# Designed miniproteins, single chains, continued (4), part 21

Each design is a single chain, and the fold is of that chain. pLDDT is the mean over its residues in the fold that is shown.

## One batch from the design tools (miniprotein)

Design m12704
Fold by ESMFold2-Fast:
Structure m12704 (fold): chain A 72 residues (1-72)
Amino acid sequence: SMETIEKIKRAIEALREKKYEEAFRLLSEALKDPSFEELPKEVQESIEKVVEELKELLKKQGKLELVEEFEK
């Protein structure tokens, strides 16, 4: 959906600004949206990889509680 695409665009901007928590929240929300499956497979795989990298980064920063909150 347009909303899912907008969340992904906002997440990319957050990544450029090094706002990793906001980027993780936006991408986690996008992954939970049924319309995410409508995106090209290459785009889905790329976003999933970025989410895993952000998750590991936030865990290393001691932000485990935030990661757990956004994944549920």
Scores: mean pLDDT 82

Design m12705
Fold by ESMFold2-Fast:
Structure m12705 (fold): chain A 79 residues (1-79)
Amino acid sequence: NNDKIKKLEDEAKKLEDKLGNSKTGEEAKKYNDDLVNTYNNLSTIASKVNPDLSKQITNRANDIKAFGPRIVKAVETSS
């Protein structure tokens, strides 16, 4: 299961890079949504082996979801 966790961590890092390099609000929204889903999946798997880590990951997913609209607006405002 640790291999699955590592794979999702790597996927999240790639999505963070894509989100940070987004040129349109539509692109930023897609990568933000994908990132939230990836962290939610990671949290679910982590809950079986490390409940404290799972809680931290869930909090991060919630933060990313909450800040998503702000990131999209920032990208849209930057043209």
Scores: mean pLDDT 81

Design m12706
Fold by ESMFold2-Fast:
Structure m12706 (fold): chain A 62 residues (1-62)
Amino acid sequence: MDSLSPEQQAEIKEIDKTKGKKAGLKKLYDILQQQSQQLSTIDPQAAQIAQQEAQKAKQQYD
């Protein structure tokens, strides 16, 4: 996903492998929420996309 750095993607995959899919999705949600907050004043469109992706991740682990 273009909204995440390769390092963040690797962290999520590692958590998914070690703690399970749900834990990986929770980490993805946390990262995307934080990214959306940081982008809200710089790039509102990117912030919107990050928030939508965060909600999708939340729905998957709910």
Scores: mean pLDDT 76

Design m12707
Fold by ESMFold2-Fast:
Structure m12707 (fold): chain A 70 residues (1-70)
Amino acid sequence: MKGPKKANDAARELMDFALELGYSAAVASGLALRVIGVETQAILEGKSDEEAGDKGVAEAKRLRDELERE
């Protein structure tokens, strides 16, 4: 259940970015949890820590792009 540092860093950066855009702490935390959830799900599906971290980082980038389009 401990994922690679890069997914945790990406989740934190996404949370900070959402807060800077004026989203509530609840929304920002929810976005971070989605990133960690994607990483955790990949690990449970038998993916490597590196692949799980990459999936988490990809989800963070996807969510950030959606926020930037608003």
Scores: mean pLDDT 77

Design m12708
Fold by ESMFold2-Fast:
Structure m12708 (fold): chain A 56 residues (1-56)
Amino acid sequence: AEAQARQIAAEFASLLSPAELEEVRRAVLDALRAGQSVGEAMALAAKIARELLERR
């Protein structure tokens, strides 16, 4: 779960700051530990990344 969460967050490394990437990684890790699929976790990561970019 931890390695998968880190890998999913890394897809957004060119778009987000290190602090924002850590926020995405934590949310994705929680989703994976709750039994969500990799696809669901990736969709969550994309949603959070969009929200972070919209705050700029």
Scores: mean pLDDT 80

Design m12709
Fold by ESMFold2-Fast:
Structure m12709 (fold): chain A 65 residues (1-65)
Amino acid sequence: EVPQLSLREAQVLRYIGVLGWSLREVAEELKLSVGTVRRLLRRRGVRNAEEARKLLEEYGRQLAE
């Protein structure tokens, strides 16, 4: 909904997009349900690891301004 990423959203995007982790692995690491991880990705329009990585890169560029 908002262009800014929370710390949790950034962690999920990093684990999926950069480290290539599965939804289950991310959920176990962050103590979340798989459904919560999937919902966070879907809310950001992220469908795969490549989109997750691109969103993280875009967020970093926007912070640098």
Scores: mean pLDDT 74

Design m12710
Fold by ESMFold2-Fast:
Structure m12710 (fold): chain A 54 residues (1-54)
Amino acid sequence: MGLKPVEFTFTGPDGRKRTIVGEEDADPNLPESQKVAILVGSFLRAIGDEVDRE
């Protein structure tokens, strides 16, 4: 297994469409909970204040 891109497109509160691409790490050295946290964290960071502001 290896890194896999995760793509998601949504419409922000400003009415603009945005596409976010995160990463999933399937390294057996990482706990499953940490892998999920990394994926979710990367997504939240990308859309964080930027979506809320513009």
Scores: mean pLDDT 67

Design m12711
Fold by ESMFold2-Fast:
Structure m12711 (fold): chain A 60 residues (1-60)
Amino acid sequence: MELVKDPGTGEVMTEEELLEWMRTKPIKSPYTGAEFKSLQEAIDEVEREGRERERRRREE
């Protein structure tokens, strides 16, 4: 199982946990509202949003 980053808290989770979240609801990112087209896209969006939020927080 690959670990992925939770965009809100930065906590790691497994790919299966991310898939389960997508399967039940919502279908969109909890932070960006973007719809996921694949697991890889979901992982990339989650990771990118986490980094952007952290960077902006530290800027101020």
Scores: mean pLDDT 57

Design m12712
Fold by ESMFold2-Fast:
Structure m12712 (fold): chain A 69 residues (1-69)
Amino acid sequence: SREIQATLFLMMSGIYKSSGDEEMERIFREAAEAIREGDSQRLLEIADELEKKGKTKLAEIIRKIAEEL
């Protein structure tokens, strides 16, 4: 469900925060918000940002979530 997906991304945000990765913490938090709001356009923008950072597989996962919203 959308709520479960948003919660998982928020949990990942917390893990990145604990490891000191402020940029990934922000990205996962923003992705969780976009999923919760059903904002597929913002989610696709986040996926593009991740792909530019070499996180290609994660970008693919986020694009699939955006398509299902």
Scores: mean pLDDT 86

Design m12713
Fold by ESMFold2-Fast:
Structure m12713 (fold): chain A 86 residues (1-86)
Amino acid sequence: SFKESLQKYLSDLNTTLSTLEGGVGVLLDLVDQGRGDDEVRRLVREGQRLLEQAKQALSSGDFDTANKLLNEAKETLRKAYDLYLG
């Protein structure tokens, strides 16, 4: 049903947010233990800001903006991870 689809969508948004916040924590720990990763740290901080904005959008009921921000955060954190790996 539409209600079930909407609840699934909102659950997926919250799961994505939680997963990406966990990824930020891991990447920050790795960078803090590494050498000269200023660009990785910059991208991780950018991802953090996008996740904070996504949380605000979710709280205001703007799920379209939240989804867009979560996708941007995911891509930003992916770039950080790829850069960290070399």
Scores: mean pLDDT 83

Design m12714
Fold by ESMFold2-Fast:
Structure m12714 (fold): chain A 87 residues (1-87)
Amino acid sequence: MTRLTLSEDQMIDYVMTWNNYDPSSPAARAQARQIIDQMVANGDMTRIVRGDQVFYQMDVSTDALNRDASIATGNRRTAIQTLIDRV
């Protein structure tokens, strides 16, 4: 298991890519933030505040991410690949 830490903008971009949202849409960014808040509430990741910056931390398996990327298509594959590139 590898601990992955993403900035707030990186996490929003990940969720938007996964759900095929328009990256320029403020409404889509607001929806992505709601999804992130729900993931934190469910215990799927931890919200960390460091000074004026917000980060999100999760434990991931590089093997599981590579497996999931190999079977995923379209936007979900792109989103998973973004996580792999950071671990």
Scores: mean pLDDT 74

Design m12715
Fold by ESMFold2-Fast:
Structure m12715 (fold): chain A 74 residues (1-74)
Amino acid sequence: GLIKAARLARKLVEPFLGDKPLTREDAEAVANFLKQLGLIDDDLAKELVDRLTKYGEEGLTWKEAIDKVIEELK
């Protein structure tokens, strides 16, 4: 589900992008990478990108945006 996808994205980005501003382009790249690994489908990739970019537009970092998405899905 979406919460598992968000947690996988967090583990992937935290060592490289965690403290960096979240952009739509980076969110799409991460979601596409998870999709290429067979970990998420097209629908989950789209939902993950849309939810993350909402927080990116608010000026949040990757770590902050992912933590907010995970919190929303609990």
Scores: mean pLDDT 80

Design m12716
Fold by ESMFold2-Fast:
Structure m12716 (fold): chain A 94 residues (1-94)
Amino acid sequence: EEALKLLEELKEKAEELAKSDDEVASMVGKNIAKGAEEAIEALKKGDYEKAAIILRRIKEGAEALAKSPNLSEESRELAREIAELAEKALKLVE
């Protein structure tokens, strides 16, 4: 349940990022939100391996976005928060 709560929070942050006026940030936010839904379903089914794979992809994508100099500070901050939530969730499912 702790990992599910982290994923729900991560999904909310990704949905905020998806509303960005920047096309790249919006697309990444939409992809992360979809990934979070898939990871939530995997955890509900006890598929920790699938959840871990999805969380690693989310973390990598969010870390890359957080380092992008062309994005707003708000989008970079949301990306950092998403990466941190993904890392915390990974520690619970690995």
Scores: mean pLDDT 86

Design m12717
Fold by ESMFold2-Fast:
Order: C-alpha cells, then structure tokens, then sequence
Structure m12717 (fold): chain A 90 residues (1-90)
C-alpha cells in the first residue's frame, strides 16, 4: 500500500507540473482554450505522465507537439525512478 501511495503521489505531482507547462506553452503561447487552465489541462497532462498521448488531441503547433513528447518521455522516466527507489525500501 505504501508503494502504491508513493507512486500515486509521484504521478499527481508530475501531472500538476505537466499541466502547468501545458498551460504556459499551449494555452498562453499557443492560444488553445483547451489549455486555458491547469484544471482543463490536467487530463491531458495525466495521460502524458502515464506515457499515453491522446490521438484525437492535436497540438497547436510544432512547439506544442515537441513539449507533449518531452512530457511523455520525462513522465515515463520519473515513474521508473520511483519504482526503482521503492524496490530498495521494505
């Protein structure tokens, strides 16, 4: 249970961080109303944090696409790091 809780907290933290980055790049710079707030961006950020990108969501431009790919890659790496750390704890 403690392992599951730490993984959930790590995913929540990553999702919030990714949502903020999506708001900044796709919302503020890209003008996409779907990313006008962290709450609106949260579902997309969550999917990116889990390494799943929605196929029906088109980025505003190449910058948004690149950011989404970076978020997905970083999210997977962070999740692997949390799993590795938890394996060392009883």
Amino acid sequence: SEYEEKVKKALEELTKEFARRLVEVMGKLGGDPAFASEEAAYPAARELALGIRPGDVEPVDEGGKELAEEIEKEGKKRLEEVEEEMKKKE
Scores: mean pLDDT 65

Design m12718
Fold by ESMFold2-Fast:
Structure m12718 (fold): chain A 56 residues (1-56)
Amino acid sequence: AMSAEELALYKEFVRFVSPRELSEEELTAISRELWRRKDELTSIREVVDILRRLAS
């Protein structure tokens, strides 16, 4: 499971990269999705692309 520290770090990253302002619930959901897919993602570009898609 994702730790509270890992969740906080991912939420900050998601907030920074998001094309729009996200609610706390959206930040948490997107952060957990990125963490779940972390082993599938080979570059920061792929992470950014997925994040922008989820934040639309």
Scores: mean pLDDT 74

Design m12719
Fold by ESMFold2-Fast:
Structure m12719 (fold): chain A 80 residues (1-80)
Amino acid sequence: SEEEKIRKAAEEILNILKKYLPKDVYDIVSEQLEKVLNDPNVTVEQKVEALEQVYDWIKERYPDNKEAIEKLEKIVEELK
């Protein structure tokens, strides 16, 4: 299902953030994704956009963390 695919992608994203970025980044993103993914008024498309926005935000704020960026890119590409 698309919901299962999104949940798996979100878990993979959070695991990458936890391993490669500061704890405060993980805490902020985890809180935002939890809110979006558990909102029954948010569409599947909007949930995918939220995951893509996390990738874009990390790319803008931590451009030198190439390993995290590459791993996040692969996850969001698989959502297409």
Scores: mean pLDDT 85

Design m12720
Fold by ESMFold2-Fast:
Structure m12720 (fold): chain A 88 residues (1-88)
Amino acid sequence: MELAKRAEELRRETIRAVKEGDFEKALELVGEAVYLEELARLLDPSVEIRTAIYANIGANSLLLSGVSQMELQKVLQEAREKALKEAE
């Protein structure tokens, strides 16, 4: 599925941004990856979404790098809400 492939690309970009110290860009990329993963799941529940595990790894890397848990959770919540709105 093209959405799942794009989410995997965003996960790789997120890890790169974390390594470069660009946590603002990394948060944005994590949000987009989670949005695409949730959207893919809502549109076709039979799709195997491996990217969900990778997005979680990216989120954990951000927390270990000093990004606040509250800021990360806000980005994740907004991404999920955006996916639900688009799937309606």
Scores: mean pLDDT 67

Design m12721
Fold by ESMFold2-Fast:
Structure m12721 (fold): chain A 96 residues (1-96)
Amino acid sequence: MIEKLKEAGERLLELLKDNPQALEDVRSAFREAAEKIEKGEYDEALKTLRDKVDEAAQKSGNLEAVRAASELVDYAIQAINEGKADEVAKALRELA
């Protein structure tokens, strides 16, 4: 499950490699979400991922990046609901 989150994140970053602004926005969102998870602010962290990562992917014009962003958010929600919030925060920090 965490492996699928990492794979979706890595795919998203690869799809955005030619868009430096979108890549930076996604990495910043990953750091912000990880910090919120570490503070126990899970709903705010998921909102940050949903709003900021999806917005960056959409602005790139790459539909595969939008799909990867959506998958990343869904895997993060599932992992947090399974009590793996700390592993999600670690994965997001490693991707950033």
Scores: mean pLDDT 86

Design m12722
Fold by ESMFold2-Fast:
Structure m12722 (fold): chain A 71 residues (1-71)
Amino acid sequence: SVEELKERYDALFDELIALYEQTDPERAADLRGHREQVDLAVEAFKDDPERMKQFLEREIATLEAALARAR
């Protein structure tokens, strides 16, 4: 569901931001800036659950890849 995808995104974001704050503050700032754009996109897609799901799945994959590289 969209709710499960949002929860997964939030969990990955929190894990990655905590890691970047310790290791790469510049990347932490960039990630926070990107989160603002994600929040805007989520609001824009509120009336299109299928597009929202596809968007969140892509963003989750990006965070998972970034987390794997950071570890």
Scores: mean pLDDT 84

Design m12723
Fold by ESMFold2-Fast:
Structure m12723 (fold): chain A 83 residues (1-83)
Amino acid sequence: MMAQIVATGLTREQAEELAERARKLGDVEVTIRNGRTLSIHGDLSREQAEELARLAGEKGGTASAVVEGELLVFENGELVGRW
């Protein structure tokens, strides 16, 4: 299933580790931007997308995932919003 994850506040090392984890889970495109923003887009399950967003939010403070038509927002590793 297609998922989009965006996370901010990461160190370069944290962003690269999360990118590597995502690539091992499925066919994904990963972008790491200036300011330590990580974007992941590709074929991930809901559970895989939620876990990656939770971990990214825990490390950097905030992450979001769009999966199966829902927007999920994570802060400090916790789900704080669902739209």
Scores: mean pLDDT 81

Design m12724
Fold by ESMFold2-Fast:
Structure m12724 (fold): chain A 75 residues (1-75)
Amino acid sequence: SATSELVDEWIRNNFDPEILAKLPADVREKMLALAHRIVGGEVLSDAELAAIAAELGMSEAAVALIRHAQRQSQP
């Protein structure tokens, strides 16, 4: 689907595909789930973003950037 293509592009822009191939399956699955939600236009709550970011090793600053991007995103 178009969403899957956008997810692949989002991941490629934020992470190297070779790094993704070396990640444990659990971590890769969580990254894909987050990318699908963001690219699909889902607006995640602060708590949801913080929980996912903690599992992926993201900073609070990265979470804030994602939240800001979601608010600025317009269809």
Scores: mean pLDDT 65

Design m12725
Fold by ESMFold2-Fast:
Structure m12725 (fold): chain A 68 residues (1-68)
Amino acid sequence: SDETVLEIVRAALEHEIREGLAAGLSREEIEANVQTLIDHYAAVYQMSPELRAQAEAIARELIDRALA
């Protein structure tokens, strides 16, 4: 389901952001890595444009919260 896909993507994004912060990566580097991860999951799950937009919104929320 789309809900299950978004939960998997959220967990992967949270992990990627946490690792990037721990490694001392810049916001720009973390955003680039997150975009690569979204592109990968969009291809794997054959995401609709709507589902991809939801994944990108989650990524933006998580980055803004972590880097506030």
Scores: mean pLDDT 89

Design m12726
Fold by ESMFold2-Fast:
Structure m12726 (fold): chain A 78 residues (1-78)
Amino acid sequence: MNPAVVLRKELVEKLEDLLRELAERNNIPFEDFVFFIPTTLLLSEEEREELLKKAKEVLPEDLYKIFKELVEESLKLQ
């Protein structure tokens, strides 16, 4: 299975309330917002740091490492 799909599912299940709040702050429908979560391209730097901090607390270490790498890679390439 694609790691980004697994990561998105776990983030939605573990951090739904925070993700809904971030979607509302950015005026994005939650369903659309969820598709961009693994790369965090729609979030400010402060919102990305908040999400990464919460993800570290609730995600398995391996999924958190994948999430952090996807965020860092997307910021370098875009």
Scores: mean pLDDT 73

Design m12727
Fold by ESMFold2-Fast:
Structure m12727 (fold): chain A 87 residues (1-87)
Amino acid sequence: SEELKQQILDKAESLPVKELLQKIIPDEEIPETAEGQLELLEKIEKEFEEAVEEARKRGEEINEEQVELNKEILEIIRKKLEEEIKK
């Protein structure tokens, strides 16, 4: 639902970047620096884009709403990291 999507986005805005990254990749060690976290985010973004592209090439049904939500969450994390690096 749209309400659930908004709740997820609001949660992403409220949580620290390290916690958000840990939720996305629970089995990976999150870097302690904002610069290291940004490098990890860029890897996540690339792997996500490649996974979606490969699924489309295989003719798999893509949940476009979920893809858009994931992109919005990644954008929130990127903006938070850019703000942290500027401090």
Scores: mean pLDDT 83

Design m12728
Fold by ESMFold2-Fast:
Structure m12728 (fold): chain A 90 residues (1-90)
Amino acid sequence: SMSELREKLSELSEELRKEIKKLAERLPDLSIEEARAEFEELKAKLEERTKELIEEFKNDPEAVKEIETYREASLEIIEIREETAIKLLE
């Protein structure tokens, strides 16, 4: 159901928020290469978790569209945070 999807997306959002916060706290101690690797892992986690949700909800086109939209928006946010972090480490 859409309620179950939204609960799962909320849980994923909370997990990603906590990981981004922990990464932000560690950033001053990371090289640019290490920071890029950490952001790549975060993006990979987003891709994996959203792919699993798409498979779970594959028979619901509306749910699939919501997951795809969530993935795209979340990826853009992570990429902006990565760009900002790299500029601060330069």
Scores: mean pLDDT 88

Design m12729
Fold by ESMFold2-Fast:
Formats: C-alpha cells, structure tokens, sequence
Structure m12729 (fold): chain A 96 residues (1-96)
C-alpha cells in the first residue's frame, strides 16, 4: 500500500530506485505479489522517460533477473505510460 503511494507521488530517481530495490528483494525471496508488479510498473514508466528502446530492454532484462515477469510489468505499465512510451515498451519486450 504505502510503497505504491510513494512511487506514484515521487519523481525523484533516487527514491524510485530505493523502492524498486525493495520490490527486487521481495521478488528474489519469492514473495512478490501483484502489488509489487504494479509498483515495478509505475517505477519503470517514470525511469523510462527519455530512454531509448535499448535502455528499456536492459531494464526489462534486469526485472527478469529479479524474478519479475517483464510481460506482466509492461501490461501493468499501460495505465501509467503515454502511448509513445508504451510503444517503446512493446518494442523492447519483443526483443527479449
């Protein structure tokens, strides 16, 4: 609950990276929930602003290594991303 609200309210990359690290630790422990996927999606959208497709591919590979399904994260990201950014996410996902 609180982590999703903080991710939605903050645009500070350091705060967002800290929240993502907590989600990553939960995923690596096998404790990731649907809420953790939603939080990862919000942070992915915010951190992907101005990034290339190749940079987004690197982020999706990192999420997969953390035990998160990149496809599920991208699907959740649709609610938060612009159409242009979401198109980059679909292109990045196709390169995995």
Amino acid sequence: MKLLEEALKSDDPDVLSTILTLVMMRALAGDATELDIEIAAVILVKLSKGKSVDDIVAMLVTLKQMGLDPKEVVEKAKKYASEELYKKFEEALSKL
Scores: mean pLDDT 82

Design m12730
Fold by ESMFold2-Fast:
Structure m12730 (fold): chain A 72 residues (1-72)
Amino acid sequence: SFKEWLRRRIRAVRQAAELAEKYGLTELSKKLRDVAERMEKAIEEGNYDEALKLAREGQELMIEVFKKLREL
């Protein structure tokens, strides 16, 4: 379901935050954790439009993590 897809996106964002923290990307890790928290809240409130917007923001931050990891 769409809700299950969103929950998988939250897990992916949190995993990216852990990866970012492991490699010293502290600011990106904080931003990813914030996005995941806000996505969870949006789903709890039934605000799926906000959850989808946050999922897109999370994807952009995940791409930034991978770009930074290439520089290490």
Scores: mean pLDDT 87

Design m12731
Fold by ESMFold2-Fast:
Structure m12731 (fold): chain A 76 residues (1-76)
Amino acid sequence: MEVRVEPWVARVGEPVTVTNLSPTATLHLELPEEGKSATIPPGGSVTLTFTRPGRYTLRVSAPGEPAVDLPLLVEP
């Protein structure tokens, strides 16, 4: 599974882009702290913004693969 998160340390209101680098696999993204989820198609991306500082989890999974938890820090 290939995924890129830019930036890994963001400020409140700063866009965070999650890019699916897979040429064939759709990724499922969950944000447990926000109660949100998204589907990212092959080669696609989603942009996230956060209104509160803190540590967030980006939970990424692909069909048939175990989920991977990626840390994201949001600063004031």
Scores: mean pLDDT 81

Design m12732
Fold by ESMFold2-Fast:
Parts: structure tokens; sequence; C-alpha cells
Structure m12732 (fold): chain A 63 residues (1-63)
């Protein structure tokens, strides 16, 4: 479900590096949440700001 996808995306962001960020970004389309809702939930789970979460996902998408 969305909760499991959010958890996996958050773990990818927390892990960091090329592999972690790429894996996190690839999971984004599997979520049914809006970009804003996803960023808020990921911010809560990672401790990062919503802007930092979105930046991490953009980096992952570019890899």
Amino acid sequence: GDEEIIEKIAEGIKKGGAEGLKTAAELVPQSTLSQEELAERLSERTGLSKENVLTALRIGQSL
C-alpha cells in the first residue's frame, strides 16, 4: 500500500548516494499521493524539509 511505498522511499532518501536516491525516485510513480502529500509524509519520516526531500527525488530521477 501507499504506507509501504512511502517507507521504502524514505529509506532510500535516508540511505542516500546514487543507488538510494535512484531507488527512491523510481518508487514515486507507484504512490497514489499528490506530490505535496508525498513530500510532507517523506519530510516527517526523514526529518528533512519538504524542499530537501523534493531535491533528493529530483537528483534520483536524473541518475
Scores: mean pLDDT 83

Design m12733
Fold by ESMFold2-Fast:
Structure m12733 (fold): chain A 73 residues (1-73)
Amino acid sequence: MKEVVLEVRGPFADEARRRLLEEVSKIPGAKVELLPDDPRRYRVTVPEGIDVSEFIERLRKAADGAVRVVEEK
């Protein structure tokens, strides 16, 4: 499975974070976990068979662009 680390930033980050979590919950097999040392960063598990760049773009649209990829594994 592919993992990406996302950072949520900017004004209205709380609303963007809520929408990010909601969008991930709609995707079967996707997981999201808050990183313990950074309250703005989330590790997201991309399900097998889903294109990583398409997945990230979907999350970015849901969060109104307030999401940045900081690491891809």
Scores: mean pLDDT 74

Design m12734
Fold by ESMFold2-Fast:
Structure m12734 (fold): chain A 81 residues (1-81)
Amino acid sequence: LPSEAYIKALEKLGEKLAEELEKETGLPVEYEVEAYEDGVGEITIKVEGPEEIKVYKYTVTFGKEDATITIEKEEEVLPAE
């Protein structure tokens, strides 16, 4: 099971990224965090516009020895239904 500290760190990062995007776009923003195991997780942020939904996926990897954080960002645009 992922540690509570790691889950909290992902939630905080997701919250911060969502607030930043909401402030930048002026659109409703929803975020979800998923921790697979300690050191690996995913943050999904959805920016919901009237014509489209922009989905940002962040894969977050923590280094065990040096606490290095690697973030890989993927962007997807979905039509609003």
Scores: mean pLDDT 72

Design m12735
Fold by ESMFold2-Fast:
Structure m12735 (fold): chain A 75 residues (1-75)
Amino acid sequence: SERLQKFAEAVRKAAEAAEAGDAESAIEYLEKALSLSTSPRAQELLREAIEAVKAGDFERAIRLAEEAGVVETLS
């Protein structure tokens, strides 16, 4: 699925930005992933990841984004 490929790319880029401490880019890619998500649970996890980035908790944001990736692929 082209949607799932774009979703996985957005999640990966969000995690890379978060690992670099780039909150602005991390939020941009998480919002991109959220726009491509069709799973309500994945959408909830992505919103929580955005809030974690805003709070400066990049480790939590990465974990939530990765969980959203797994949930979306199983939905």
Scores: mean pLDDT 89

Design m12736
Fold by ESMFold2-Fast:
Structure m12736 (fold): chain A 77 residues (1-77)
Amino acid sequence: SSAEEAALKALLEGHSKLPYELGLEGGLKGKEEEAKEKLKKLVEGASDESVKEFAEKQFKKGVEEGKKKREEELKKK
């Protein structure tokens, strides 16, 4: 899709925050698997392993931060 093409282009240009944001939302909402599927779609057109590695690292950072926030909220309940 045009949205996925634009997202991949931003990622290839090193300007994308999307992998981190996807991870953060997934971790926060407890929907990490859904967020991971979105990440896979974002990077599926990339043939460069360094782009995929960058995206995975950013996503993982987001997931960890989201999970911490989710745990704090759950402990408050």
Scores: mean pLDDT 73

Design m12737
Fold by ESMFold2-Fast:
Structure m12737 (fold): chain A 98 residues (1-98)
Amino acid sequence: MLTDEQLRRDIELLEKALEGKPPSSIDEVNRMTALSLRGIGTDLYITKFQGKTLEQAFDEEVRRRDAQGLIDIGYAAYNRKDFELARRAIEEARRILE
């Protein structure tokens, strides 16, 4: 599992992406690449293997208090241009990590 500090950095990168700001360092590029692979994998698992929507998975991860799952759903939503779901996922993940 990722550390709380690593998850907070993933939240910061997703917030920057939602503002249209690209990664600003090699570390941020590598971190965003890792996040994108997790998010795309999560999307495929939820939608193709579980037959669920990202919204349904979001509700389940909020109940489970799974910050990593919420961040990965947030990226999946962002990649699909569902910016409302992406923002909600980031906010719930932030609440868990405080």
Scores: mean pLDDT 87

Design m12738
Fold by ESMFold2-Fast:
Structure m12738 (fold): chain A 99 residues (1-99)
Amino acid sequence: SMKEEIVKEIMELYKKYLKGEISKEEVYEKIKELLLKAGFSEEDAELLADALTEMIEIAKKTKAPEEVVKRYITEFVDTILSEKRKEFIEELKKALEEE
């Protein structure tokens, strides 16, 4: 499943980031590449990669359990691969404008 592959790749990036093996910038770039390969537009891939990278940074800072992180990443990936993609992206854009 494309969903299972994307979740697995993001979790592998998260684990490398936790170990200090990759930078936050490298996490962002690799997630962006993963989303582009999955058929997302460049604009959507940039926005979604930014949001996922921020989630990963917060998870590291808060020392969130791996099972909790995997759940949130799975829910995020489910949403962006579903009919809710357009609505979710629109909500993310609005959230960024209000910061």
Scores: mean pLDDT 85

Design m12739
Fold by ESMFold2-Fast:
Structure m12739 (fold): chain A 80 residues (1-80)
Amino acid sequence: SAELRAVLAPFDPDGSGTVTAAQFRTFLTGLLGRELSDEEFAALLARADPDGSGTLTYDELIATFVELSLARIEELRALE
């Protein structure tokens, strides 16, 4: 979590512990190594920000990433 917060620090210069939807999209593009479609991004944003506030906390980002990683691992295991 400390390493992930360090990676997110440039997107949160005020140290608020939150990121915008646009910053979240940039972060996900970097993690996935590809650009997201508007539909893919909307689905991921809905999971991370169900209230539609337009801002996400670091904890919400971490929780979403963990859930996506677990779902991806299970999908990959099913394809073996």
Scores: mean pLDDT 65

